# Designed miniproteins, single chains, continued (2): the designs that were tried, part 79

Each design is a single chain, and the fold is of that chain. pLDDT is the mean over its residues in the fold that is shown.

## One batch from the design tools (miniprotein)

Design m6732
Fold by ESMFold2-Fast:
Structure m6732 (fold): chain A 81 residues (1-81)
Amino acid sequence: STTQNYLDEAKRYLEEAIKIAKEILEKSKDNPVRVQFAENVIKEAEDLLKNPENVGGMTPQELLEYAKKLLEIMKKELEEI
């Protein structure tokens, strides 16, 4: 139950990070470095959504903190556009 709650929260943060990364991608087509960054984030976050246990020994709580941090990074990157 607790483990599933952390995983469900992590998935929500990852999905939001993907949404913002896709917005960065659409707004940054003239910036190859930013395009590559956004594409890499989308790929990694989508891989985590498919296999949340496939994160190199990360606990569900650690995955949630990672997802929160990723969303924060994406929000900051979007502010620079």
Scores: mean pLDDT 82

Design m6733
Fold by ESMFold2-Fast:
Structure m6733 (fold): chain A 80 residues (1-80)
Amino acid sequence: DLSQQSIDLVNQGYQYIQNGNYDQGIDYIQRGSVYGIRSGDRSTIQQIVRIIDQSIVLSSDNPVARSRLTYIRDRLRTYL
């Protein structure tokens, strides 16, 4: 199930960001976002956007990470 795989990957990315590993976290979020788009499920894409928003909040002191996450979020929003 692409929806479940996308949510699992994005949640893994969120955990990496909570631990200060922004590069791995953003990579996982990007990969999960691709699966979310491929699923075609709006509720899945909305859930991913919510997790990215939480990840942006955690990245308040890291402008590069915030910029990268914002780019991914805004791209996902074009599918809603």
Scores: mean pLDDT 90

Design m6734
Fold by ESMFold2-Fast:
Structure m6734 (fold): chain A 74 residues (1-74)
Amino acid sequence: MSREEIKNSLLGKNYSQVKSILESLGGQFLSEEYKDGKIYLTGTVPDSDGRLLRVTVTAGVWDGIVYEVELTDL
């Protein structure tokens, strides 16, 4: 799966679904933190070449909706 496809699988989803989505993509959920009216979730996911990416997801605490997804090479 491309980096754009990984981001699109997470954007607009409820934060409670992030763990299941990452696991369905062959990844792992690592952490969840509540800070400054936001929910920050981190995990890992393999890309189409089998490279592990670190995933950082930001969601709003008021609606639970994912607004931002950042991918970093591991």
Scores: mean pLDDT 83

Design m6735
Fold by ESMFold2-Fast:
Structure m6735 (fold): chain A 77 residues (1-77)
Amino acid sequence: HMSREEAFDRLLGLIVDALRADPSVTDEELADYINRLIEARERGDLEALEQIVKDVSARFPERQAELDRLLAEIRAA
């Protein structure tokens, strides 16, 4: 079983890797996503995390299944 922190670290890594691999993503956009993810974690704001996952899944639909799985692990903790 994955811990909440492990699931969050994997979610952050997956999102950052997907954004960095896309040449259309600016450094400002990447920094915004990272800041939003960290802020949501620090505040325990699950709704903010869900919105970020939804936004990223819309941009990278091939990543949706893994993002949803990691979000479910965070919710389950």
Scores: mean pLDDT 81

Design m6736
Fold by ESMFold2-Fast:
Structure m6736 (fold): chain A 85 residues (1-85)
Amino acid sequence: MEKEAEKLAKEVLEKIEKTYNFDEELMKELVEIAKKNKDIETLKKLLENPNPTLKQYEELKKEAEKKGDEELSKLVEEMIERLKK
């Protein structure tokens, strides 16, 4: 699992560098938290779409809250607030 999370995180970071992101720093922080928590599902979702929509971020927050991942939940909430501005 650790090697899979590291590989996915690297691929997501490479896509972030090549695509436009409204906040590259927060997105990189999200990837690092997901990698640390071995959250393969979140990393796969970010790999498929490095620029999530507001709805997709709201779904990520709900999943993080369900798993008890307060760090991920707070970061995703910050991203949602920035997208609404």
Scores: mean pLDDT 73

Design m6737
Fold by ESMFold2-Fast:
Structure m6737 (fold): chain A 95 residues (1-95)
Amino acid sequence: SSLLELGLKVSKLLLEGKISFSEAREFAKTLPLLEQTVIYLSMVLTSEILGSDSLSDEEQQTVGDAVVYVLDVRRENPDVYREAVEIYRELKKKL
């Protein structure tokens, strides 16, 4: 799946410190709703893997904003949310 490949690529770049959470968010904003939601879920998952102690206050806030965005998608576009969560589950297995 191209969505899974997108999520894996962004997750690996975040885990390797090659991009910031703010850079991931700015990239996500250039993409359609589903792809944007997948990147925001990738940011949430990556923050969980790294642990809160590894993130700056600004990075923690950016992740918090991503959580709020995903919850808004769940309410307003439940079909998009459902598809993005399937990708999130596959990301959890591969990271």
Scores: mean pLDDT 90

Design m6738
Fold by ESMFold2-Fast:
Structure m6738 (fold): chain A 70 residues (1-70)
Amino acid sequence: MLLTEENIKEVLNEYLKSKGLSHLTEPPLSDADVNSILTLIQSFQPDMKLPVDEEWFFKVLDFLLKKPSL
């Protein structure tokens, strides 16, 4: 499925819960938190823009979770 500006905040909150990071989603991610994550992803994937494929996006997040700086 495609991630859009309308659903990305909800999808990121659910992604973090699925990784056992639910404490980072209570309270839920703010728009500023989402923008920080998108900026970080764009630093590694400069051609990334919404809408993007959900599976591709999660693979990028999984890669970044291996970095101490995420």
Scores: mean pLDDT 72

Design m6739
Fold by ESMFold2-Fast:
Structure m6739 (fold): chain A 89 residues (1-89)
Amino acid sequence: MEELRKEQEEANEAFKEKTAESYKKVYEVAKRVAELLRKQAEQNAPSQEELEKILAQLEKEMEEVRKMLIEKLETELGIPRAEAEKLLA
């Protein structure tokens, strides 16, 4: 739980900088948060079916975060999509 708050604070600070490196850091934080949530779901889910639903939702949310960051790299920083996708790999 402390790790989740720390990751959120790092993401918020990085997002304010509006640089390619800061957006990459936001994505890295999002991946670490998703991994923490996955581990919590594995420990706390009452059934395999509920675990799979939670994991599917996390995957969908990570896709949306990645798409948003690629769009911001393109529209705010003028980085071509192919290069933005490489930065977030």
Scores: mean pLDDT 76

Design m6740
Fold by ESMFold2-Fast:
Structure m6740 (fold): chain A 65 residues (1-65)
Amino acid sequence: SKGEELYEKYLMGTLGGLEELAAKFKGKSIDEIVEWIRKNLPELAKKWSDEEFREIAEFLKEAAK
């Protein structure tokens, strides 16, 4: 998925493993995950579209289930 591709390209090298990152977002909404990424990785806000933020947040939320 595009969310998985965005995770592997941009987040895996900076935030670490998927299981640990997904656990951080367990019980969070899509909007809460997007807000966390924008706040903690502001450089991505310049590179990513709103659609790409939604896709990564959906991927992380599914991985947290």
Scores: mean pLDDT 79

Design m6741
Fold by ESMFold2-Fast:
Structure m6741 (fold): chain A 70 residues (1-70)
Amino acid sequence: SEEERKAEAFMRAFEDAARANYDDPQQVEKIREVARKALEEFRKHLSPETVARMEQRFREVEAEIEARRA
């Protein structure tokens, strides 16, 4: 669907933004907060299967951020 395509595009942008800003902890936390709010919105409007995929992508980025912390 169009909503699923938009969610996919959002998650790709989130992944790119987080990776571009790993050296800025404040910016990374802001990016994570925006993504958390988007996931809450996705849960209201997308299928559970699509939400599970988006949540998995979010967890992967969180793991990458934690791995890069000093």
Scores: mean pLDDT 82

Design m6742
Fold by ESMFold2-Fast:
Parts: sequence; structure tokens; C-alpha cells
Structure m6742 (fold): chain A 70 residues (1-70)
Amino acid sequence: SRADLEARLKQLADEMDAMKVRIDQIRQKIENTSDANQLQQLRDELDRLQKRAGEISQQSVELMQQLLNE
């Protein structure tokens, strides 16, 4: 339904907003971190978040197309 598509778009938008905040926090921590293990963990998390952001962007486009045809 239209409501289900809109709810899913909202969930993806909320997830993207939360990820952007976390990405900014990670970038700040990377700049201020000298511990190799912590730095690697932060870089791994950043990589996962960036991959997820790409997935959300693709899903959002697909859902928007479905919503326009609803």
C-alpha cells in the first residue's frame, strides 16, 4: 500500500540521518585517535556505514518509483 511505502521511506530516511551523525562522530574520533586497534575498528565501522548508505540510496529510489506508480 501507499502507507507501507511511505512508512518504509521514513524508516530509511531516519536510518540515513542516524548514520550521517555516526559517520561524522567516527571521522572526528579517527582524527583524534592514535591507538591502532581503535583506529581500525572506527575505519571498519565507517566502511560498513558507507556501504549501507549506498544500499539505502538505491532502495529509496526504488521505493520512490513505486510510490509514484501507486
Scores: mean pLDDT 86

Design m6743
Fold by ESMFold2-Fast:
Structure m6743 (fold): chain A 80 residues (1-80)
Amino acid sequence: SSEIEELKKNMVDEAKKAEENKYSVEDVEILVKTGLEAMKKMKVSKEEMEEIIKEVLSEITNEELKKAVKEVFEKELKKM
């Protein structure tokens, strides 16, 4: 849906801001948690959430940020 595509774009835009070397671990956690909460509100499945995050991760060019986002995402999904 267009809402999911907009969410992906917003997550990528936030990740690009983090790539300006002004991000903290807390900023990465907020990015991931905010995205997952938006997906829950859209009532997408856990499996679809994983696919959406994989697409977002593919757009992140900074390898350190990509690893940080992936680690927080995996941690948050385990809690669901």
Scores: mean pLDDT 77

Design m6744
Fold by ESMFold2-Fast:
Structure m6744 (fold): chain A 94 residues (1-94)
Amino acid sequence: MLTDAQIKAMADKLIKEVEELMKKAGVPDEVIEKIKATIKSTVDTAVATKASEGTVLMLLRLTMDAIEELLRKHGVPEEVIEKVREIFEKILKE
């Protein structure tokens, strides 16, 4: 069972790695800020509801799908989107 501290640490790591990747790929700051806000909102909801580990993982996967759609709408290359997905999968396994 994930603690609030573990969920927050996972979210901070996810936001940091995704932000660094997107900045290197030249994604606009406006898009990066929207993605960071989306991840933070999901995590705040999970913590507030005392969600189970399975529910947290499900919410983060749904958030990943929403982020992929946002990136595609802004013309971000599929190679960059795939790397964002890999970061989510890596962190969710820790």
Scores: mean pLDDT 79

Design m6745
Fold by ESMFold2-Fast:
Structure m6745 (fold): chain A 67 residues (1-67)
Amino acid sequence: SDEYIQKSEEHIELAEEFLKQGDLKSASQHVRESMFYAHRALQSGADEKTVNELMQRAHDLGQQVAS
């Protein structure tokens, strides 16, 4: 599950960078990818607290993109 945690984190970082640049479409895509990998990590037995923190970060970024 470490690979899925790492991929989720990488997509969150990319979403933050694209949001900073005003590229809302790319930011939105990376938010979706981060949530996908966070869910995959949870299904693979990753630590629930770690996954919930990633999901919360992705959700907050998604709200910023949607505004």
Scores: mean pLDDT 87

Design m6746
Fold by ESMFold2-Fast:
Structure m6746 (fold): chain A 93 residues (1-93)
Amino acid sequence: PAEEIEELLRKAVDAINAGDFDTAAKYLREAAELVREHGDELSPEEIKRLGTLAIATALIVIGEAIERNSLDKYKPALDAIREVLRALDEAAK
């Protein structure tokens, strides 16, 4: 499950770089769902790595939102990243 979640986070970053925030939000929501479904299968090291990638993705989204002066357009992707982080926090417990 960790490899599939990492792939979805990378696809989200690619979509963000292409300016497709709706597609990015979709991949991020799919990543959050996989974390919720398979969280018990993730090692502490995998959770830390995925959390780091999710935070890095959030910084990229925020950077793009600032450059384009359109936070509202990017909110669904930011909300989806928050869902990934919440799911990882629950998996770590």
Scores: mean pLDDT 81

Design m6747
Fold by ESMFold2-Fast:
Structure m6747 (fold): chain A 94 residues (1-94)
Amino acid sequence: SSENEALIERLEGLFVGMVIAIEERDLARLRALADETKALLAEHLPPGVYAALARQIDEAVAIAEADPDDPAARERAVKLLAEAGRQAVATLRS
């Protein structure tokens, strides 16, 4: 539906925003975008799917916050967010 496509576009924008925040070391923005993303996922996804995605987002944020200057840590955090974003979109399109 057009409503689901608008939600998907917003979620994709939020995941891109989190990746940019990691690259720019804007940890406050990363946390704010992660909280907004989790709130949207909680509203629209089944509880079990939400819980799994929220854990992936929280893990990515924790990795980025623990060592913001480590390129390998940033790459791992970005990969987790990319995987979570793909799973969220796939669930909304199923």
Scores: mean pLDDT 89

Design m6748
Fold by ESMFold2-Fast:
Structure m6748 (fold): chain A 90 residues (1-90)
Amino acid sequence: MEIDISKLPTEVRKLLAKTFEEILEIYQKDPNDIEGIVKVVKKTIEELKEKFPEYTELAAKLFLQWAKKHLSPEITKAIEELLKELGIEV
C-alpha cells in the first residue's frame, strides 16, 4: 500500500527530501559506509521526534520504504534496527 505523503506537513517532507539527498551522496561515495548513513538517519529521526512527534512513525515507514528501493539490503537492515532502538515500530 502506497503511503499518501500529501498528509505530511511541508516541513516534514522537506526534511525527508534533504535527508535522502545526504544519504545518496554518502552511498555514492562509499556504499559500505553504514555508520555514516545510520548517523544521518538517527539525526533526522531525533529531529522529527522533537519537532513533529505525531509524524515520526509515518516518516520512519516512508524512510524504510525509500531505503529498500535505493540502498543495499545491509544498510536497509541497519536503518530498520536503528528505528527499533529509537522506539519506532516498523
Scores: mean pLDDT 80

Design m6749
Fold by ESMFold2-Fast:
Structure m6749 (fold): chain A 100 residues (1-100)
Amino acid sequence: MALARAIERIRERIRSGEPISLEDVRRIAEEAGLSEEDIEALLGRLEDIFKELEKQGLASYDKETGRVTLSEEGIERLEKELEGLLHAEELLKEALEKEK
């Protein structure tokens, strides 16, 4: 699925230690072939996650560049959240595919 491709590319970016912005996420999602509705949903979820990580001291937000730098613990927490999103989509897809 396009979402799985987008999430994998986001995970590669954060694991590389490169700062990531919501603009970077939008470009990754667009390149992965997500619909505008799915892109907006993903961006909203990630914005909430980034804000929570910043509050916990697990992420640093550069206001000049709009980029988020994640600590090692921040990366682990974000990866768990992304795995949760993939699992939720898989369950929804299975439920819809079981409709007769």
Scores: mean pLDDT 75

Design m6750
Fold by ESMFold2-Fast:
Structure m6750 (fold): chain A 77 residues (1-77)
Amino acid sequence: DMEREIARLRELLRRMAANPELSDEEAIEAARTVREIEQKIGAEAVSAVWAEFAAEDLERMAVVARRLVRAEELLLK
């Protein structure tokens, strides 16, 4: 269900934006969850949700993005 996956992604991004200083374990779990959602709804839908959050607070979302990129590198190790 696309709507449920979009809602799940919004909740995750909101939580990360509220606490960008996640542990490596928490960040890896978040990165894994984003990848799962992307596999279900596609990259375009994920990008649209990301753009929604970036439009409200670009600097905060840049911190979240850097944390997720670092976590994905650890996940793909």
Scores: mean pLDDT 81

Design m6751
Fold by ESMFold2-Fast:
Structure m6751 (fold): chain A 71 residues (1-71)
Amino acid sequence: AATLAEYVALGEAALRLGQSYFEKGDYETAANAFRAAAEWYRKAASIDPRFQPLADYAEELAKVAEEKAKA
């Protein structure tokens, strides 16, 4: 099974990838990356609830990117 450190590292990588694509205007790819980040941080939060705010933040970024992809 993946460790807490692995879930956090995967979440950070996905979050950075999402930010990069969002800056480039690729909102669909950004939304997918932010969704992946939220999922990894939720897995981290299941081990350590201190990561729940990061999961919530990534989910909110995904929603913003999804709305921009529709514009």
Scores: mean pLDDT 87

Design m6752
Fold by ESMFold2-Fast:
Structure m6752 (fold): chain A 64 residues (1-64)
Amino acid sequence: SPRTKAIQAARALLKNPEVAQRAVELYNEGRFDEVAELIYKETGIRLDRGQAKYAALLLKNALG
């Protein structure tokens, strides 16, 4: 499912907490295309805008 890819990306990004925090900052600013690009650069996983929003929400919930 589309959600599975976003969950995998969030889990991979959590291996680097500084980058995960940056993804949450971009999410809070509404910069979802930049969230997708950051996830791709860190994990190699390509997400669409909606998947990137969901991945960043998972990261936000995991970080605090």
Scores: mean pLDDT 87

Design m6753
Fold by ESMFold2-Fast:
Structure m6753 (fold): chain A 65 residues (1-65)
Amino acid sequence: AAAEAAASARRGALGGTDARGAAASGGMIKQDYGGPEAGRAAFLGGLRGTDAASAAALAEKSAYE
């Protein structure tokens, strides 16, 4: 659920070591240069704050599926 995904994102931002590790991995993907679309999406994610937000969005989609 969206509320659960938001709670996970907040937990990561608050000090969840595992969530912060996932956010760091997301940052590595930005440097991987997966293509213009991937680079643009990574830039947009960074502009909006954190890689943790992107991880939370993916978790939301996975839970929704």
Scores: mean pLDDT 49

Design m6754
Fold by ESMFold2-Fast:
Structure m6754 (fold): chain A 96 residues (1-96)
Amino acid sequence: GELANLKKQLLEAVKKGDIDTAQKLVQQAVQLAEKQGNVQAALDIVEAAVEELIKKGDYDAALRIVMSALRVARDPSLISRLIGLGLRVIGEELDS
């Protein structure tokens, strides 16, 4: 489906280091997932992109992805979970 295709494009952009494109794709994926009532899919997609960036040691890019998702997220549960993800990224950066 469209959401799976956005996730694939997002992970490809992250792998290439194209963070500007990744930020736009994560916003589109979050908006589409929320419109479908699938908050868990939105979180899973953001987490997948963030994990790839943490694995690469790019904590600044990981935070930019979380912040981009937060800018478009409307569901209070998703917003809370994304804030938690951002705090986790900060914690891992401080331990590096």
Scores: mean pLDDT 88

Design m6755
Fold by ESMFold2-Fast:
Structure m6755 (fold): chain A 116 residues (1-116)
Amino acid sequence: SMEEVKETLREFAEKHGIDFRKVLWEAYALSDFDPRKRIETETGTRVGLFQISQSALDYVMEKYNWPKLSLDELAADPKLAGDIAVKLWEINMDGKKPSDIEIPQEALDAAEQKAA
C-alpha cells in the first residue's frame, strides 16, 4: 500500500540522514512509488522503488566486499534495496548523498502530493 511505501521511505530517510522529501521525489521519479516496478531496458532489467539494475548491484556488492545478491532477492527486500541505492548514490555522486543535491520545490511538492 502507499502507506507502507511511505513508512519504508521515512525509515530509510531517517536511517541514512536524508531529507524525506528528497527520498519521496527520488522514489516518485524512478518508480511512481511502485516497489514492484520492473522495467526492461537496453542495458538490462531495473527493479523496485529506486530502479536498480544487476550491473549496479554487482558493482556496489564488489566495491564493499559484500556477498553477491540477485535482482530477485533485492526486489523482495525494499529496505535492503534502499541501503544499496544509498551506496550507489555515494559512488555515482563522488561521495554525495541525495541530501547534498538541490531539488526544485515544485518537484518536491509534486512528489508529496502524489504520495498523499
Scores: mean pLDDT 76

Design m6756
Fold by ESMFold2-Fast:
Structure m6756 (fold): chain A 100 residues (1-100)
Amino acid sequence: SQDEVMKEIAEIVLKGAEEVEELIKNKAPSEEILKVIDKTGMEVAYLVTKHKVSEEDRKKVEEIMELFDKIAEAINNKDYEKALELIKELKKKVEELLEE
């Protein structure tokens, strides 16, 4: 169902966000952090395309993925404090997606 697909997308995004947060805390190279963001984005894009997610749900996913893009930009700028703040916002939006 669409609800199950959205739950799977949310779980993938949350796992990716948690992995990115741990890598930042452990002072991992930016290249390793960006690879996790890229992998998460590819997995989400695959599920959205494969399951023909509705336009309404696609917009919700796009908002979440825009936050991942901002996190990647912060990491590229070595602004890890901003990246961690954006991760908190991302996690909140993902939790809200699971509660709808």
Scores: mean pLDDT 85

Design m6757
Fold by ESMFold2-Fast:
Structure m6757 (fold): chain A 89 residues (1-89)
Amino acid sequence: SSSAYAQARILADEKFRELGGPEARERAAQSPEGVVDYYRLKAEAAKTLLEELEKQGAPEDLINGARQVYNDYEAEYKAAEEALKRIKE
């Protein structure tokens, strides 16, 4: 459900903050490489959350929401890598 996705996104963003998200955001403002590192860390945070929820036996809806968030953040990371390649052309 969209509600489960929204909840998973909030939890993933909290995990991102714990893993150094604010510092990654500052690096993203300084370089295109920093932008890629920012999205990589966001995807890593979402993956970490998914693994934690699975280990805790969280409700299936929330686990499915977390998996969708992880897939979306991985796609954003891949898009950032492709954008960096275009800048370097």
Scores: mean pLDDT 88

Design m6758
Fold by ESMFold2-Fast:
Structure m6758 (fold): chain A 76 residues (1-76)
Amino acid sequence: MPEGLREWEARLAEVVRLAESGREEDLRRAERLLAELEAELEELRPHLPPELQERLEAGIARARAAIEAGRRRLAA
């Protein structure tokens, strides 16, 4: 895995932070960032060991859950 993995994980953490901000603009940014990270993971998937794939997919699931919670918070 290239040095981009640490940056990818940091950007995933930023998605969660943005989704939890309570600001609609930040939620939209989180959604865009997550889409970019998912596309990057798809490109890398064939080169990743299964254990790492599972960990990164769990991170994406966490980020998706945070976005969903953010959407509900803004709708309330």
Scores: mean pLDDT 81

Design m6759
Fold by ESMFold2-Fast:
Structure m6759 (fold): chain A 106 residues (1-106)
Amino acid sequence: SEREAEERLERLMAERERNHPLTPAQKQLLDDIRRGIDLARETWRRLRRDGLPLDDQRRRVDALIARLRAAGAPRTMINWFRLEMDAYILQEEIERARRENREVPR
């Protein structure tokens, strides 16, 4: 689950900060990662509400990535946003395929 993954990441970050304090560059990298993941989760909630075909969802994600690049968003944020969005869309594709292939013989 995403919440459990985020809670684990937050715990690992807090434990690392206690034992091995992060540099400003490392903190910025982790903040960029977190912003990418948070944006992906919010974007996925909107795409699910719209009920679009998967290819249309992919095109909207690519358009958003192009806008983020044009706006000068950090590369790390964009990379983690893309990875997380790809995971959401893949999971949706798998769930749709399972629904379509659900033949129990009698």
Scores: mean pLDDT 82

Design m6760
Fold by ESMFold2-Fast:
Structure m6760 (fold): chain A 63 residues (1-63)
Amino acid sequence: MSMEGEKLIKEAEKTLEELRKAEPSKQDSLAVKGYGLIKRLEDLGLTEEAKRLRRELSEIVAR
């Protein structure tokens, strides 16, 4: 895995942690950021990591 992929995974996990602690008014912005990072992971071929993070994000926002 590239260093860039590792950095994106860490940034996505940090964003999801912030999203879990966020007030409802801030959740939309953090969710958009999270989806953007997940899409970048998919573009790098890290599809299993992206799938895991997308599932976690969906659980936090309750879809």
Scores: mean pLDDT 78

Design m6761
Fold by ESMFold2-Fast:
Structure m6761 (fold): chain A 67 residues (1-67)
Amino acid sequence: SMREALAAAYEEVTAWLSRFEEVDIEEAARRVREVVERATGVPLSDVAARVMAHELAREAGVPLVAP
């Protein structure tokens, strides 16, 4: 289901983020887009990818940094 695919994608992104002390926001958003689009087959907007990156980084306890 879409819900299960999204949950798995969120776990993958959160695990990836947890490997770092901090992550660039554009890099995090790109990773969210890649993983979610691969899992669901549905394209993700730039705004949605950035929002999801912030939420998942908060859950992982990893700060997002801007250039």
Scores: mean pLDDT 84

Design m6762
Fold by ESMFold2-Fast:
Structure m6762 (fold): chain A 73 residues (1-73)
Amino acid sequence: MTPEELALQAVELARRSTSEEDRRRARELIRKAADLVVKEQKELNPNLTEEQLKEIRESVERMLERRVEEAAE
């Protein structure tokens, strides 16, 4: 499953449901999507530093969290 597919599932879940269970699942999908992006970036460019990988992860998580929050309300 691609990071984009996981992100789309998180946004759709937040849009359809305001339950605590579904919000928790959406956050899990966001973390999984961020994990996959970091893994793919490291594999494509092994010269990326730990700091750069952390920045990529934080950026992806912030973007997806914002999209999920906007979709939920």
Scores: mean pLDDT 78

Design m6763
Fold by ESMFold2-Fast:
Structure m6763 (fold): chain A 65 residues (1-65)
Amino acid sequence: SEERKKVIDEIAKITGISRETAEKIVDLYLNDPEKADREIARIAIERGPEAAQKVSDLLKKLKEK
């Protein structure tokens, strides 16, 4: 939960996405990765591919220490 909160904060800070949206994406990534992938794809369209890549990289940290 500590790492989850850190990732949520960092996603919101780096991409300009709300904390609520970042939390939803983190939760989906851990419980329903297919839906998380769709949300990340939407970010790529709405915010640009760089923002989507940063979100993906931060989510990956939750699985890779």
Scores: mean pLDDT 79

Design m6764
Fold by ESMFold2-Fast:
Structure m6764 (fold): chain A 65 residues (1-65)
Amino acid sequence: SLEERAERVLKELDELIREHRDDPALVQMLRQQRDDLRRALERGTVTEEDLAAQEHTLRVVREGL
């Protein structure tokens, strides 16, 4: 479901924020994405397209790109 995918993305964002504590610019960007996704989830406005885009961003960060 979109909710399960959003929860997974939120968990991965929290993990990346912890892993990259020494990169303030990256942490700020990841925190903004987390907060935006959390608000969308609370309002029921999460879309398949938005989730796919965030999942792609997580992959890029994880790969060090």
Scores: mean pLDDT 83

Design m6765
Fold by ESMFold2-Fast:
Structure m6765 (fold): chain A 106 residues (1-106)
Amino acid sequence: KYDINTSTKEQKDHFKKFKETMKKWIEDAFNGDEKSKDKIFGTMVMQYIMDNNKPDWPSEEQIFETIKNYSKIGMVDIAKKIADIMYEYTKDPEFQKKIEEIKKEI
């Protein structure tokens, strides 16, 4: 997992570029770009695989954990935008209710 407190200048520069890239993907996905939506989901899946060394797709609970993890590393605005995209994407009232609850925690 990325630790912002122990980051070198090189890691901070990489993190800045990552934030800018994620922001663009989130903005494009919010505007209806399916490719950017796929990139966001792909990044979440890759993070899950890298963290757990397990080649499984993330569950609903693991998606929520990923949103919380983005918040914990200081990407609160990005975490909230991902939650908003998931809310619009799902159209499932029960999943939407769970997203609203997680948004209160971040």
Scores: mean pLDDT 64

Design m6766
Fold by ESMFold2-Fast:
Parts: structure tokens; C-alpha cells; sequence
Structure m6766 (fold): chain A 63 residues (1-63)
């Protein structure tokens, strides 16, 4: 399992989602929370009054 790589990808993706959500909401800051398990990645982004949650399954990570 490439849990470390999955976490790095999730952190980069979460940062980009945070930037997008900040632009969309007009917020000056965003909070990103990442939870990685062997089966699943959960990324939660909060900016202003908006919360976005993305959940991905890790069963078939690409080559």
C-alpha cells in the first residue's frame, strides 16, 4: 500500500480545493482536514460559510 503517496496527493488536492473554495466564497482563509485509511481518503475543506467533503476509495489506485 502507498498510504504515504495517497496522503501527499490528498494534501496537494486539498490545498487546490481550498484555494478554489476561497475564491468561490470570497473567504480570506481555508481549513483542510485529511483522513487516510487503507480503504479510503477523506478530504474536508472549509472556507467562509462553505464546507466541501470529498471521499475517495483506494481499492484501485493507478499504476
Amino acid sequence: SDLEKAREIAEKGGEELAKGLMIYTGAKSAEVKIEVTEEEVKVTVKAGDATLEVVGKLENMGV
Scores: mean pLDDT 76

